# Designs tried in a protein design run: designed miniproteins, single chains. Part 15

Each design is a single chain, and the fold is of that chain. pLDDT is the mean over its residues in the fold that is shown.

## One batch from the design tools (miniprotein)

Design m494
Fold by ESMFold2-Fast:
Structure m494 (fold): chain A 90 residues (1-90)
Amino acid sequence: DDTPPEKLIEEAEKYKAEGERYLKEGNYEKAVLYYYRAGNLYFDAGKLDQAIEAYQKALEIARNKLKNEELAELLQRRLEGVQRAKEQQQ
C-alpha cells in the first residue's frame, strides 16, 4: 500500500474524533465502528499503543453500551492480537 504512515495517522485521528462525537451523541453502533476503524489505521501505521487504546474503547462501548457479547468477543480477539504483536517487538 502506497499510503504513507503520516496519512494513516491523520485519518485515524479523524475516525477517532468521529467516534468520540458519536459516543457523546449516544450513537454507540457508529462509535464502535469509528473507533474500530481508527484502531485499524493506527495498527497499519505501526502505532500499536494507539491501536490498542482505540480497540479498548470500541470493546468498552460494545460490552457496556450495546451489550453485544458477540461483537465484544470479536473486538477482544482483535485487541489481543495487537497486544501480542507489541509484545513480540520487545
Scores: mean pLDDT 87

Design m495
Fold by ESMFold2-Fast:
Structure m495 (fold): chain A 91 residues (1-91)
Amino acid sequence: MEEEKKLKEKLEELLKKAYEYRKKALESDGGKGEEYREKAFEAEIEALKTYIRLNPEEVRKEVEAGEVSPDPRSRKHYEAVMEELERLEKE
């Protein structure tokens, strides 16, 4: 259960990091705003992967229900979900 605690702490840190980058993106103009949006997105992807490791069955059910879609804006989120689920199935 120590691993679960570490994953929960990692998830919280990644979500806070994503939130701070999103906030900085909103407050920044031009290329700097785009840079912060990209960093926020990367942190969101890592948070998503951590969430999947904590709740693999729940996420798999969401994918099966069609609640996860390969929208161009969320395509990397979708790809991260599929990659992490496949990785966990190989264990």
Scores: mean pLDDT 71

Design m496
Fold by ESMFold2-Fast:
Structure m496 (fold): chain A 69 residues (1-69)
Amino acid sequence: SLQEILEQLEELRKQILESTDPSEVVKLMQQVVGLTSQGLATLSPEDAQVLLKKTGEILQLAQEKIKSL
């Protein structure tokens, strides 16, 4: 479900924020992309839009995190 995917994305977001290793952040970004791809295959167009917005926000955060390390 969308809720379960969003909960897993929030877990990954927390791990990105707590990370001090750029290599770890890249691996977490890969997990975010993988989870999003799985969701997009099964979700309605409306839920897919919510998922894509959340994914974009997390990936932007991860890029900023890498620049700060």
Scores: mean pLDDT 87

Design m497
Fold by ESMFold2-Fast:
Structure m497 (fold): chain A 91 residues (1-91)
Amino acid sequence: SEEKLREVERLTDEAIRLAKKGDIEGAAEKLREAIRKVLTLEPKDVTKVIGLLLRAMGLVEDALRSKDQKEAIKKLEEAGRLIVEAARLAV
């Protein structure tokens, strides 16, 4: 599943680029797609992977509700890091 890890990394990188351009909704969509791809992996430690993804989803939702664009971007960047960590644990 090296290809799936690369896809997750690509999606999170695209999300961060969109967020930095002010497209918070587009960034959130890319991060949700990345989460879906991680969920198709067969991780040895399911509990830890799911924990990271739940934290990432919470950050994405908080970013979408944020009225401060800089804070929204920070939350999306943190969500992206958690999603990549989950993917690395799942490959």
Scores: mean pLDDT 87

Design m498
Fold by ESMFold2-Fast:
Structure m498 (fold): chain A 97 residues (1-97)
Amino acid sequence: MTELSPEVKESLAAASARFKAAAAEAEKKAEELFKNLKEEEAEKKGEEGLRLMKEGLEKIKEALKNDEPIKEEAVDKLVAGTEGGALYAKLEEEKKK
């Protein structure tokens, strides 16, 4: 059995809670930004957001693989990227329409 330590489980729960709160807020802000930003500015912000989310997720995956508590730095990057990531998703949906 590969069971995560209680400290790692607690850090994952805290990270998940922060991400869910940030994602809900980011979706609302992404709609506002999509209406107010020029397409080029929105694409740049979306791309930066995806980069930050990828870096945060990679650090979280490494911590979980090694049964280490998730560092705040990884969660902060993931959270900072959520707004841009949501904006990028809206831009991609519009391109398909």
Scores: mean pLDDT 78

Design m499
Fold by ESMFold2-Fast:
Structure m499 (fold): chain A 69 residues (1-69)
Amino acid sequence: DLRNQIETALHERLGVMGGVPVRVSDAASVLEERFGIDAKELEERLRETYGTDTVTIGQAADVAVELLK
C-alpha cells in the first residue's frame, strides 16, 4: 500500500514510466515534499544502495519505504 502510494506520487510528479531512470535528487525532492522523507538522507541511501545518480521509480520507492518504517 505505502509503496504503491510512493510510486504513484513519483509517476505523477516526474512524468516518466516506471522503468525509466530519474535523477536521485529529483526523486528525493518529490518524496520530501509529499511524504516528509529527509531528501539528503534519501539521496545518500539511494547512492549507497545503487551506486548511481539515477534510479528507477521502483528503486526509489523501495528505499523510501524502509526510511518510513
Scores: mean pLDDT 80

Design m500
Fold by ESMFold2-Fast:
Structure m500 (fold): chain A 87 residues (1-87)
Amino acid sequence: LEKQIVDALKAKDLKQIYKLSKSDALSETAKKLLKAILYRLLGIPYKDIKKDFGLSDDELQVIKDFFYGKISLEEFAKFLLGLPVKK
């Protein structure tokens, strides 16, 4: 599952990201974060994504760190799966 998330994000495969965001193998928080990334890739502003998905400040910061390259694809996939990630 981690590799599938990394591969989809690396390819910016919107259809595959959307499919993963509906997967029963992911927590509700992970599905929400993947949908937020999909919306950001579609050009939706961070303020609207935070409001529409009910993101916490910490969740929004993780998404920003991802797009700014402060977190690797592998670290982000681990975060989505609830695996230990140290910044």
Scores: mean pLDDT 75

Design m501
Fold by ESMFold2-Fast:
Structure m501 (fold): chain A 67 residues (1-67)
Amino acid sequence: MEEELLKRLYEVARRFTEAFENGDKEALKKVSEEAEKIAQEARDAGLTPLARQAEGLANSAKKWAEK
């Protein structure tokens, strides 16, 4: 589970970079939603550092989606 969550977070982070560079607000919203799901799953599993990373990514994606 932990390794799978980390892989999912890495993929979402890559998508964030692509969406940000392209100014794709819809993709940024999807990145935020996916990262929020990963953060919740990580919190439920007691993976605090991973949850914090995912939450940070979700907040960044949401901020840029609103611009």
Scores: mean pLDDT 82

Design m502
Fold by ESMFold2-Fast:
Structure m502 (fold): chain A 55 residues (1-55)
Amino acid sequence: MSFDELMKLGKEQSKDPSLVGYDPSTNRVAIAEGDVDPSDFYSDANYTTPLVITP
């Protein structure tokens, strides 16, 4: 499955799509919840755009 496909599926299945990002340490799409630092996640496949969570 491509990175774009994984991000799309994560956002579609998440209750809050803005919290979905890519975690390069686990090589997985993940949801930033609770005490998870969203700065460790990226919103793009090239790891250039950090995940920004807006209230």
Scores: mean pLDDT 52

Design m503
Fold by ESMFold2-Fast:
Structure m503 (fold): chain A 93 residues (1-93)
Amino acid sequence: SQEDIDAASEGLNAVPELLKAADSPEEKREENIQAAVDRALARYSPEAVRLATDFAVGILIADANSESDPEKAEELRKRAELLRQVTDQALAA
């Protein structure tokens, strides 16, 4: 439980940068997310980076659920999915 708490605390420091990368223009979004994930992996454990990504994805999904415009809600869900996919690929390497 202490290791999980420490990993979660470390991961929270990466959340703002991951969210900023996910908010990038579509043409640069995957590249910026990859760079943010790579920077997080240079500083934190894989477990901490996974927790940071899950937290950031949770924020994007919550925003999508609160969005009244269905096209904007779908865009937020796509950003969440891309963030998850890029992190999963980085952690598998």
Scores: mean pLDDT 85

Design m504
Fold by ESMFold2-Fast:
Structure m504 (fold): chain A 89 residues (1-89)
Amino acid sequence: SMNDARQQYKALKEKFKKLKKEAEEAVKKLNDPELERTVKAIVERIEELLKRAEEAIAAGRLDDAVRHMTLAQFHMIALSAEVLTAERS
C-alpha cells in the first residue's frame, strides 16, 4: 500500500543517513582520493533515487516508488561493500 511505501521510505532514508555518515568517516580516516570519488558518486546516486522515490510517493505512483527504493537499496549495498573493503585494507 502507499502507507507501507511511506513507512519503508522513512526507514530507508534513516538507514542511508547512518550509512552515509559511516562512509564519510571512513573517507576522512583514509588518505585515498579514489575511495573519496567512488563514495561520493554512490552517495549522489542514492540521493537521486531517494528523491525520485519521494516524488513517486507524492504522485501516488506506487510501482515507481518501490522501483526507485529497490535501486537505492542495491546502491546502499555497494556503498557498504566499498566502506567495509577499505576499512579492512
Scores: mean pLDDT 87

Design m505
Fold by ESMFold2-Fast:
Structure m505 (fold): chain A 96 residues (1-96)
Amino acid sequence: SAARRAAAIAEADAQIEKLKKAEAEAKKYYEEHKERLPSRSLDAIRAKRAELLAQGFSPLTAGFIVNRMAYSEKEYEDIFESQLNMIRGILNAVLR
């Protein structure tokens, strides 16, 4: 129905805005600190994620911060776009 379609679109838009807000918070943190991870090892990633979670960041924002610290600008932009495309893919599947 049109109502179910509108609800699915609204939910996808809300999830995309949540991702964009988390990414904006992650960008702000990275610009203020300019810190890079010493390696892309699981131990380094887990340790930094734990620190960010202890600071009160959401798991989503902490994940984006770690990606900015671990990867090149292009690599983390590709990761972020992939996450947006995942939500769009779920919406497209619901609208079939």
Scores: mean pLDDT 82

Design m506
Fold by ESMFold2-Fast:
Structure m506 (fold): chain A 74 residues (1-74)
Amino acid sequence: SMDEILEEILEELRKYMEEKNVPEEEKEKFLKQARVALEKMIKDLRAQGYSDEEILRITTAMGLAEADHYIEEK
């Protein structure tokens, strides 16, 4: 389901941020923003006919790139 994909991506992003020693407050702020963006993205990709596996791969890659950008600005 879309909710399962979303939670899997957010868990991967959380672990990645923890590996990078991002402070808890900044991590929570990023993950709240990421949830909103990812929900929209998953919905759009599903509407375009992408499979759950393709959606997970694409959104995970994009989420990790956004996390790197967020970390670099701190």
Scores: mean pLDDT 83

Design m507
Fold by ESMFold2-Fast:
Structure m507 (fold): chain A 90 residues (1-90)
Amino acid sequence: LEAVQAATKEHYEQAKEAAALAEAARAAGDERAAAEHFLEALDHAIKAAEAAIKALEEQPPSAEREEAIAKLRKAKAELEKLRAELEARL
């Protein structure tokens, strides 16, 4: 868990920053900029999931590790699908 948290922290912070920029753009009435910043937030969230999976894969095999990797891969696939759907709007 600690190694996973360390690996994802930077990407999580970048995702939060991009999401805040998306909200600011939407408040200003700039729908395109809001969508672009939201795509950036999704990109950072996907990278966070990738970093977490990689950190877990570097640890010794265990049932807990395999379950965590499976859940993260599912979450990553859902984020990638959402990103593709939003990109189609641009």
Scores: mean pLDDT 80

Design m508
Fold by ESMFold2-Fast:
Structure m508 (fold): chain A 74 residues (1-74)
Amino acid sequence: MLSEKELELLKRMIDSLAATDPAGAPAVLAEMLRQMEASDEQIRELEEHALAVLADDPEAAARLRALVAELLAE
């Protein structure tokens, strides 16, 4: 489970990645969430934030949704 500080750091990282490499941002976020053992609630919170930031890139948004669905599967 991520701490509040780690959640805020990841949100800032999402903002930076979406600005510099929106196409790569979903994969990087998914890998970080796997390694940090984020809870389902935290994964959904970060998905919501990332989807808002990636609103102008529908392909990146679709990739993020697919990767998050895979992370939330048993």
Scores: mean pLDDT 78

Design m509
Fold by ESMFold2-Fast:
Structure m509 (fold): chain A 85 residues (1-85)
Amino acid sequence: ELEKLLAEAKELLEQVRKIYEEVQANTHSPKELSEYASEILDKSVQINKILMEAMKKGLDTSELLEIQKEIADILVSVLKKMQEQ
């Protein structure tokens, strides 16, 4: 069961990393950055649900917490970029 939760979390992280690469590689309007931030926030909510399920089941959450932190750090970076424009 942990392997399934980790696979789901890693897929969310890969999607977030792809968004962040796009945000860094190209110029974006404030509206476009807001849309990317919203998408990352949605994935952050999903990782929190996965983490809560793992905790409820007494599974090792170490790697899930690292994934959650990376997603949160990327979200903060995108939000800062929006505010600097």
Scores: mean pLDDT 84

Design m510
Fold by ESMFold2-Fast:
Structure m510 (fold): chain A 88 residues (1-88)
Amino acid sequence: MNSIVQQMGNQITNLMNSPISQINDVNNQFQNIMNDGMRIVAQQRGIDYDQIVNNMNSDDPNIRRQAMDIMDGIMDDIYRQIQQVMNS
């Protein structure tokens, strides 16, 4: 398993086990963990994360679709691996 994804799973588990009364704080920390992890995973796969984010805002629908497909693929892989860590 990817060590970065395992660390993300551990951080999310610790966040969920914390006595946090504000759901917005949990969501913000979760988004930060995911954003940091996605950038690192993209870099490990040789994907220019900043270019993909820029392409998602393109006026060209073909460029946007390709960027969204790449982003969805990375996110799905990360979520699946985190779920395996949390459920194992």
Scores: mean pLDDT 73

Design m511
Fold by ESMFold2-Fast:
Structure m511 (fold): chain A 80 residues (1-80)
Amino acid sequence: MKIEFTLPNGEKVTFEVPEEISTDEAIKLLEELLSKLLDKETAEKILSGIKDMLKDKEKISAEELEYLAKIVVDIAKLLQ
């Protein structure tokens, strides 16, 4: 599945992911996205919250990953 986001600066970020992705791989993609949007300390705090939400999940759907990435982008927009 192809997931596309528009960052606050107008840059487009695209991920190509299987329909189900491991929680660890999803967290890595969200970490990359956060590192483009926010300073390291703020990104690590948000990523820690996401890790806690996903701690009991082995895999998430591409749809769930897209939803989480949209939330991350929206939070970053609010913090700018």
Scores: mean pLDDT 78

Design m512
Fold by ESMFold2-Fast:
Parts: C-alpha cells; structure tokens; sequence
Structure m512 (fold): chain A 58 residues (1-58)
C-alpha cells in the first residue's frame, strides 16, 4: 500500500515551473497506477495537490 506521504514527496519536489509541469504529468499517471492501492480519500487529496501544481505552473 502506498501512503500519501510518498505522493506528497513527489508533488513537493518540483520548484520551478518546468519541473512543476513535468511533475503534473508524472503525478497524473502515477495516480492512475496507484488508484487501486489508495483509498478514495487519498486519491482526492492527491488530485487536489495536482490541481494546485497546475495553477502554480501558470
């Protein structure tokens, strides 16, 4: 089972706009891969994190 802590690390790593954009794509695919191992609550939290990154990249 994958914890939100592991995903949080991935979402937090990107600092520059370029890294954020790359991380968003990577996170989306990773989330789809892990959704079967995650709880619905964890999926929602990860999805919100991705949205935040998208807005930051703008």
Amino acid sequence: VKSLLDLQKKFNEPKTKEQIEEAIEKARKSLENLKDQMTPEEIKAANERIKELEEKSK
Scores: mean pLDDT 69

Design m513
Fold by ESMFold2-Fast:
Structure m513 (fold): chain A 100 residues (1-100)
Amino acid sequence: IKPSEEAVKLANEAARLVLEASDAPTAEEARELAERAVELAEKAAKAAKSPLEAELALSTAILAAAVALVSARREGAPQEVLDALEEALRRIAEIAEKAL
């Protein structure tokens, strides 16, 4: 497996999990999904061949996390869900910055 292909795949999986967290039936499940998304984002950064590749791959996960947070706020999600999504967005953005 090429590192670039793996990085993109992991970042896309992170994006999917954050979006699922916004629709999770419980705050506990939302937190677990959000934490797993952050773990996948870290793996994506490590799989990237260059800092630029890591940032590009993670840009999709960052956008997904931002969209998930906005969606959850509009639907009136519990504060614990909003906190989990906010933390995931912050941590994924930090991972992208550290890759530079």
Scores: mean pLDDT 81

Design m514
Fold by ESMFold2-Fast:
Structure m514 (fold): chain A 98 residues (1-98)
Amino acid sequence: SAILAISDELAKEAAEVALELLDALLSKGVPVERAIGISLRVLGEILEVAAQQGEEAARESLELARETIKKIKKAKSVEEALKLADEMIAALQERARA
């Protein structure tokens, strides 16, 4: 596959995960502006992992994001949901630097 085609597939999966995260955060009562900001940050960090560490590392980061979204959907408070999102962002940043 051409490098652009692979990039488009990863960008699409990352965008889908970011939208699912947005919906999960909004469902827990996170304010719209904050939820959008978090979701865009997660999208950016996954794409940065792809750029720096390659496709397989980006796919592992997508799985981390999907598992965290499941936890956010089960969160009992806005504060718990935000803590889970912050922990995910920190983990993704670490993966991008590795």
Scores: mean pLDDT 83

Design m515
Fold by ESMFold2-Fast:
Structure m515 (fold): chain A 85 residues (1-85)
Amino acid sequence: AVAELLLQMYKRLVDRGYPVYLVDPKTDVVRRLRTHAQVEQGIEARVNGEPVQGEVVEFRPLSEEEQAAIEEAVAELLPQAEAAA
């Protein structure tokens, strides 16, 4: 399921120090996820339409360099996340 893939991907991104953001489905507020527990709760909350826990942040557009770094990390981690999902 997409939720399992997102869970595995976001946990791996957090472990590598990349910023992970989720939109709270109840409030439309953007929350930053910093721990595996926050990722697990955030994905479960989004699937169930419940409020997401985590730091409330203003989502800032990433620079081209930051976007490229995240795209490279996603390309590396996506096969691992798909295998684990």
Scores: mean pLDDT 73

Design m516
Fold by ESMFold2-Fast:
Structure m516 (fold): chain A 95 residues (1-95)
Amino acid sequence: MELANLAAEALILALEGRMTEEQAREISERAVELAGVTDEEERERLIELGTAALLGFPAQWAQLSEEQRAAVLAELVAALEEAGAEPELLARIRA
C-alpha cells in the first residue's frame, strides 16, 4: 500500500511538471527502502534507474498524442489501484 501511494504521488508530481532531480532521487530512495532492498549495490542501481525513469517521464509524456496519454494513464491508474493506492490519489491522477 505505501509503495503504491508513493508511486501515485510521484506520477502526480510528474504530470504537474513539479518533478525535480532531487525529488526523483528522494522518491526512488524511499521506494527502495519500502521494497526492503538491503544490498547496497542493488539499492544504488535501483535508485539510479528510478531517478532516470521519473526525470524522463515528463519528456516522454509530452511526446505522446492525446489518445496515447489517455491509454497510458488508464493503464497506470489500473496498476496503482490493483496495488492498493488511495482512492483520493487516483482521483487526482484522473483529473
Scores: mean pLDDT 77

Design m517
Fold by ESMFold2-Fast:
Structure m517 (fold): chain A 86 residues (1-86)
Amino acid sequence: SIEDKARKFAVKILNRLRGKELTDEEREQIKAELEKFYKEYGVDGLKALKSFIEDMLELTNPEAAPVDIENLKYIISLIDEILKKK
């Protein structure tokens, strides 16, 4: 399903970024990956992806993982930018 594709995509990115402050190169890579995901799965795919990342944000302890909170919020902001242009 599209939800399974979104979850797999999110888990792959978040595991790569876990506990790491994003460089400019990593920010550009994430943006390109999100744009590619949008091209393949469209608006419904991005909405499913956003929903999954919002769920992960709710499950993340901001006291234990403040960098991961920032990364999750950044990814959500990029998804919102892509969705607003459509």
Scores: mean pLDDT 84

Design m518
Fold by ESMFold2-Fast:
Structure m518 (fold): chain A 66 residues (1-66)
Amino acid sequence: GDGEKLAAEAAALYREDATSPEAARLAREAHIEAGGGDPSRAGKVIMRAGGLSGAEAAGVLGTAGM
């Protein structure tokens, strides 16, 4: 779905620049598209779609303020 596509794009941008505000924005949009709620759900989507480790997914969510 759109949430997984946004999560994959956020992950790619984060790997290129861990301070990217665009990566943070896309991670928040991915969370909203996934229905919001628990940040652990957003982390699982980012891991699955972006191929990130748990630590890398936590970094993306931290940058997004989640």
Scores: mean pLDDT 66

Design m519
Fold by ESMFold2-Fast:
Structure m519 (fold): chain A 82 residues (1-82)
Amino acid sequence: SPIDQIQQMIDQMRTSSHDQQIQIAQQMIPILQQMSNDPSLPDSSRYNFSRAYTSFSRGIQTGNIGHIRTGLGYAQQGIQSS
């Protein structure tokens, strides 16, 4: 499922270098965008997934790992509220 895929990618990100975290975040964006628009998920989950891909996008564009970490936090909250 998309949730299982995001969870696996989050787990990979925890042990990854900054460059690898940016690459994983880039792969997560289209999945998070899909989940942010999934009407079967709670509003809180969709909101958190939306915030996650926005933060990841900013982190990728700027190379700022802080935005990647913020996105990771939102993605984790999205899963927990699903």
Scores: mean pLDDT 87

Design m520
Fold by ESMFold2-Fast:
Structure m520 (fold): chain A 117 residues (1-117)
Amino acid sequence: MAELEAAAQAVIDQEIAEGIIKSGDPAVQLRTDQVLVNEMIEINGVEQSLLHREIRRGHYLGASDDLVLARAQYLLLLGADPRLRDSLGRTPAEVAAELGYDRTAAYLRAQIAQAEA
């Protein structure tokens, strides 16, 4: 589900930017506009937020740190909370660090620090 949700959102964002999307198009009904960005969803036995899922998905697909960082920045603009912990007790920054996404991890830690200042 999460992979289809992320793919659908990327298509929606591009079509909105290009002015292509028409209201009521059935092909776009897989939209994640009804899913809260901070909703906790179980994927492979781990209950996690969309931000956690995008970091783990990026690793599974062999994505670069820069690509994962860009996606994380986009999710934060949508109101994603970088402080949420998955069912393993990990924040998105800790997941990024464990998977070798050091730039993404540093960025997410900075966002938490700024929110607490």
Scores: mean pLDDT 67

Design m521
Fold by ESMFold2-Fast:
Structure m521 (fold): chain A 107 residues (1-107)
Amino acid sequence: PERNRQILEAMSYAIENPDLPEEELIEIMLKRGIEEKAAKEGIALGKKLYEDVQQGLDLVEVRAWAKKKGDEETIKEMEELIKNNTPESVEKLRALAKEIREKKAKE
């Protein structure tokens, strides 16, 4: 159970910080006292779960474009909506993705 708690903590942190590279996330987890193997497993699971959610909502390109434009506010909003995991937050996330796609199409 302790290993499972460490894996879940690393997974949650990776989901909350999708822009951080795996190596940096591992270093942060190690500083927090999480074992390296648990950190690696949790981070991998968290990144995969975040990617699966983005694919389900067709968000991969939208997020990449926002990151390229340095739109940190939009990235934070997307992260909060994904974290909340309610029907209302999913609809808001779809609306935000549509708005960003429209902006991308105009450029």
Scores: mean pLDDT 75

Design m522
Fold by ESMFold2-Fast:
Structure m522 (fold): chain A 59 residues (1-59)
Amino acid sequence: SKEEIKKALEEKAPELIDKLAEYFGVSRDKVIDALAEQAEKEGLSVDEIVERLKKFLES
């Protein structure tokens, strides 16, 4: 479920969420919600989302 994805993101990548929130100038909750929505729409796992975000920040 979307709620389970949100919890897993907070547990696996809390620091990454903080960096994204600062980068985009939004709250942590908005980042988590957007990532969970994207994961559901694209059928991506939490691990796949985290890997994509790490590559984005390493640019």
Scores: mean pLDDT 79

Design m523
Fold by ESMFold2-Fast:
Structure m523 (fold): chain A 65 residues (1-65)
Amino acid sequence: MKPNITLEEALKELRREGGEQGLQTFNDAVAAVRDHFGREPSDEEKTSIARNILLAFRQRRRRRE
């Protein structure tokens, strides 16, 4: 399956909007998935994790409406 956004692109967005904290949260989430399932998460799963973290950062940041 070809996603609209690649893992590389999702991580670049995370770094731009969430900085080092966003990347650290991503690494922690990936580690938690490894611990829970006993396996490396797929690129598809990693992309989903990155998108969810990006959404959380946007929700924490006040936007002018």
Scores: mean pLDDT 74

Design m524
Fold by ESMFold2-Fast:
Structure m524 (fold): chain A 78 residues (1-78)
Amino acid sequence: PRKLSIEEVEEAVLKREPITYVSAEDGSKKTILPFSFVKTSDGRQYIFARDAETGKPLLKDGKPAMIDLEKHSFYEAP
């Protein structure tokens, strides 16, 4: 599968299209549906997403996870 740029991930948010998320923390792979794009004052970019299989938001410490677009890898959905 082709690796996505940050701009292509933002396009997937706008279109509500599934993408493959690969965590830099543990290497886990998941198909996600991104629903929000956030740029912080320090210039870093994040998304909020739900699990494509369950429809439930991805959480960190019981809160919606801010997924860092520069830290993690994204690919086209299978």
Scores: mean pLDDT 84

Design m525
Fold by ESMFold2-Fast:
Structure m525 (fold): chain A 90 residues (1-90)
Amino acid sequence: MLEELEEKLEQALADNDIETAAAYAKQIAQLYLEQGKISKAEAQQWLAYLDLAPALTAKLRAGELPEDERKALNAKLKEISAAAKAEAAA
């Protein structure tokens, strides 16, 4: 299951589909929390960050998203994807 979610997250990131990538990343974060691989505090930080994705997508469509916010979100999504990929490879 994690391998499938990681693959879907990577595809969404390659397509620059931030909202879809965030949805898969949230599922990965929840699975990590359930498995005890991350702390509750870490999971809350990831989920809070990912909760911004729908608002960021709306701002992108309006041409209003600051470049720094976009880069920060993409960096966090790539971080989650890398963690899921490392776990799947183990």
Scores: mean pLDDT 69

Design m526
Fold by ESMFold2-Fast:
Structure m526 (fold): chain A 89 residues (1-89)
Amino acid sequence: MEKEKAKEEAEKLAKEAAELMARAAKNLVDESKKEEAKKDLEEAGRLMEEARELLEKTLSPEEAGELMEKAAEEAGKAAAEAAEKALAE
């Protein structure tokens, strides 16, 4: 139960972080929204760290690392897509 709950909670935090990174990437192309983007990136980093701590408490370091790597990859893809969309014609 605790292990499953931690994975579910960490996945939720990682998803929220990815959404914030995507919004920040889109807003970084707008000079008036750069401060908002900066705050979103800071909050996303905090959420990712919180997710990592939850996973490390309940999983092996290897399992936690794999899940965090996957979460970071998904967050990076979301940010890249948002930036491309914002910069597209």
Scores: mean pLDDT 77

Design m527
Fold by ESMFold2-Fast:
Structure m527 (fold): chain A 81 residues (1-81)
Amino acid sequence: AIVQGTAPEGMTGDEADRLAREAAKKHGALGSGASPQGGVGIVGKDKETAEKMKRAAEELGLTASDAVSGPYPAPAPPGAR
């Protein structure tokens, strides 16, 4: 499962990535990475982990998308590599 978030105003992309990695580690995510457009993607081992990532991102002020379950990632947004 994957959750994507964006940094709030005043937060750097590096800080948002750091917080997302800390949240991923805390909740047992499979990985995380910064988007070139200032978003952060987090891959959870299951939907429950992804939902916790979404909640944690919202608590940090990040805007989070819905969790996508399965072994395959959601299609990348325009401008992602």
Scores: mean pLDDT 57

Design m528
Fold by ESMFold2-Fast:
Structure m528 (fold): chain A 65 residues (1-65)
Amino acid sequence: MKVEVTTEVIDLDKMSIDEVIDRMGRLLDDGEARAKAQNGDLFGHVDFDGSNNQLVVTLRLVTPG
């Protein structure tokens, strides 16, 4: 079993709500496509960092070892 962790930061001060939704959608779609290509599973978590006004998206791709 292998676990790949990817973290993406979305700056809410520089993006409209529509841009944030589009960015998150693309991250999830790309992650799911990679998971399917590797016969793995994708797990996602989103945290709000109020001190920096950012969304922190963490994606975990779990593949068979």
Scores: mean pLDDT 80

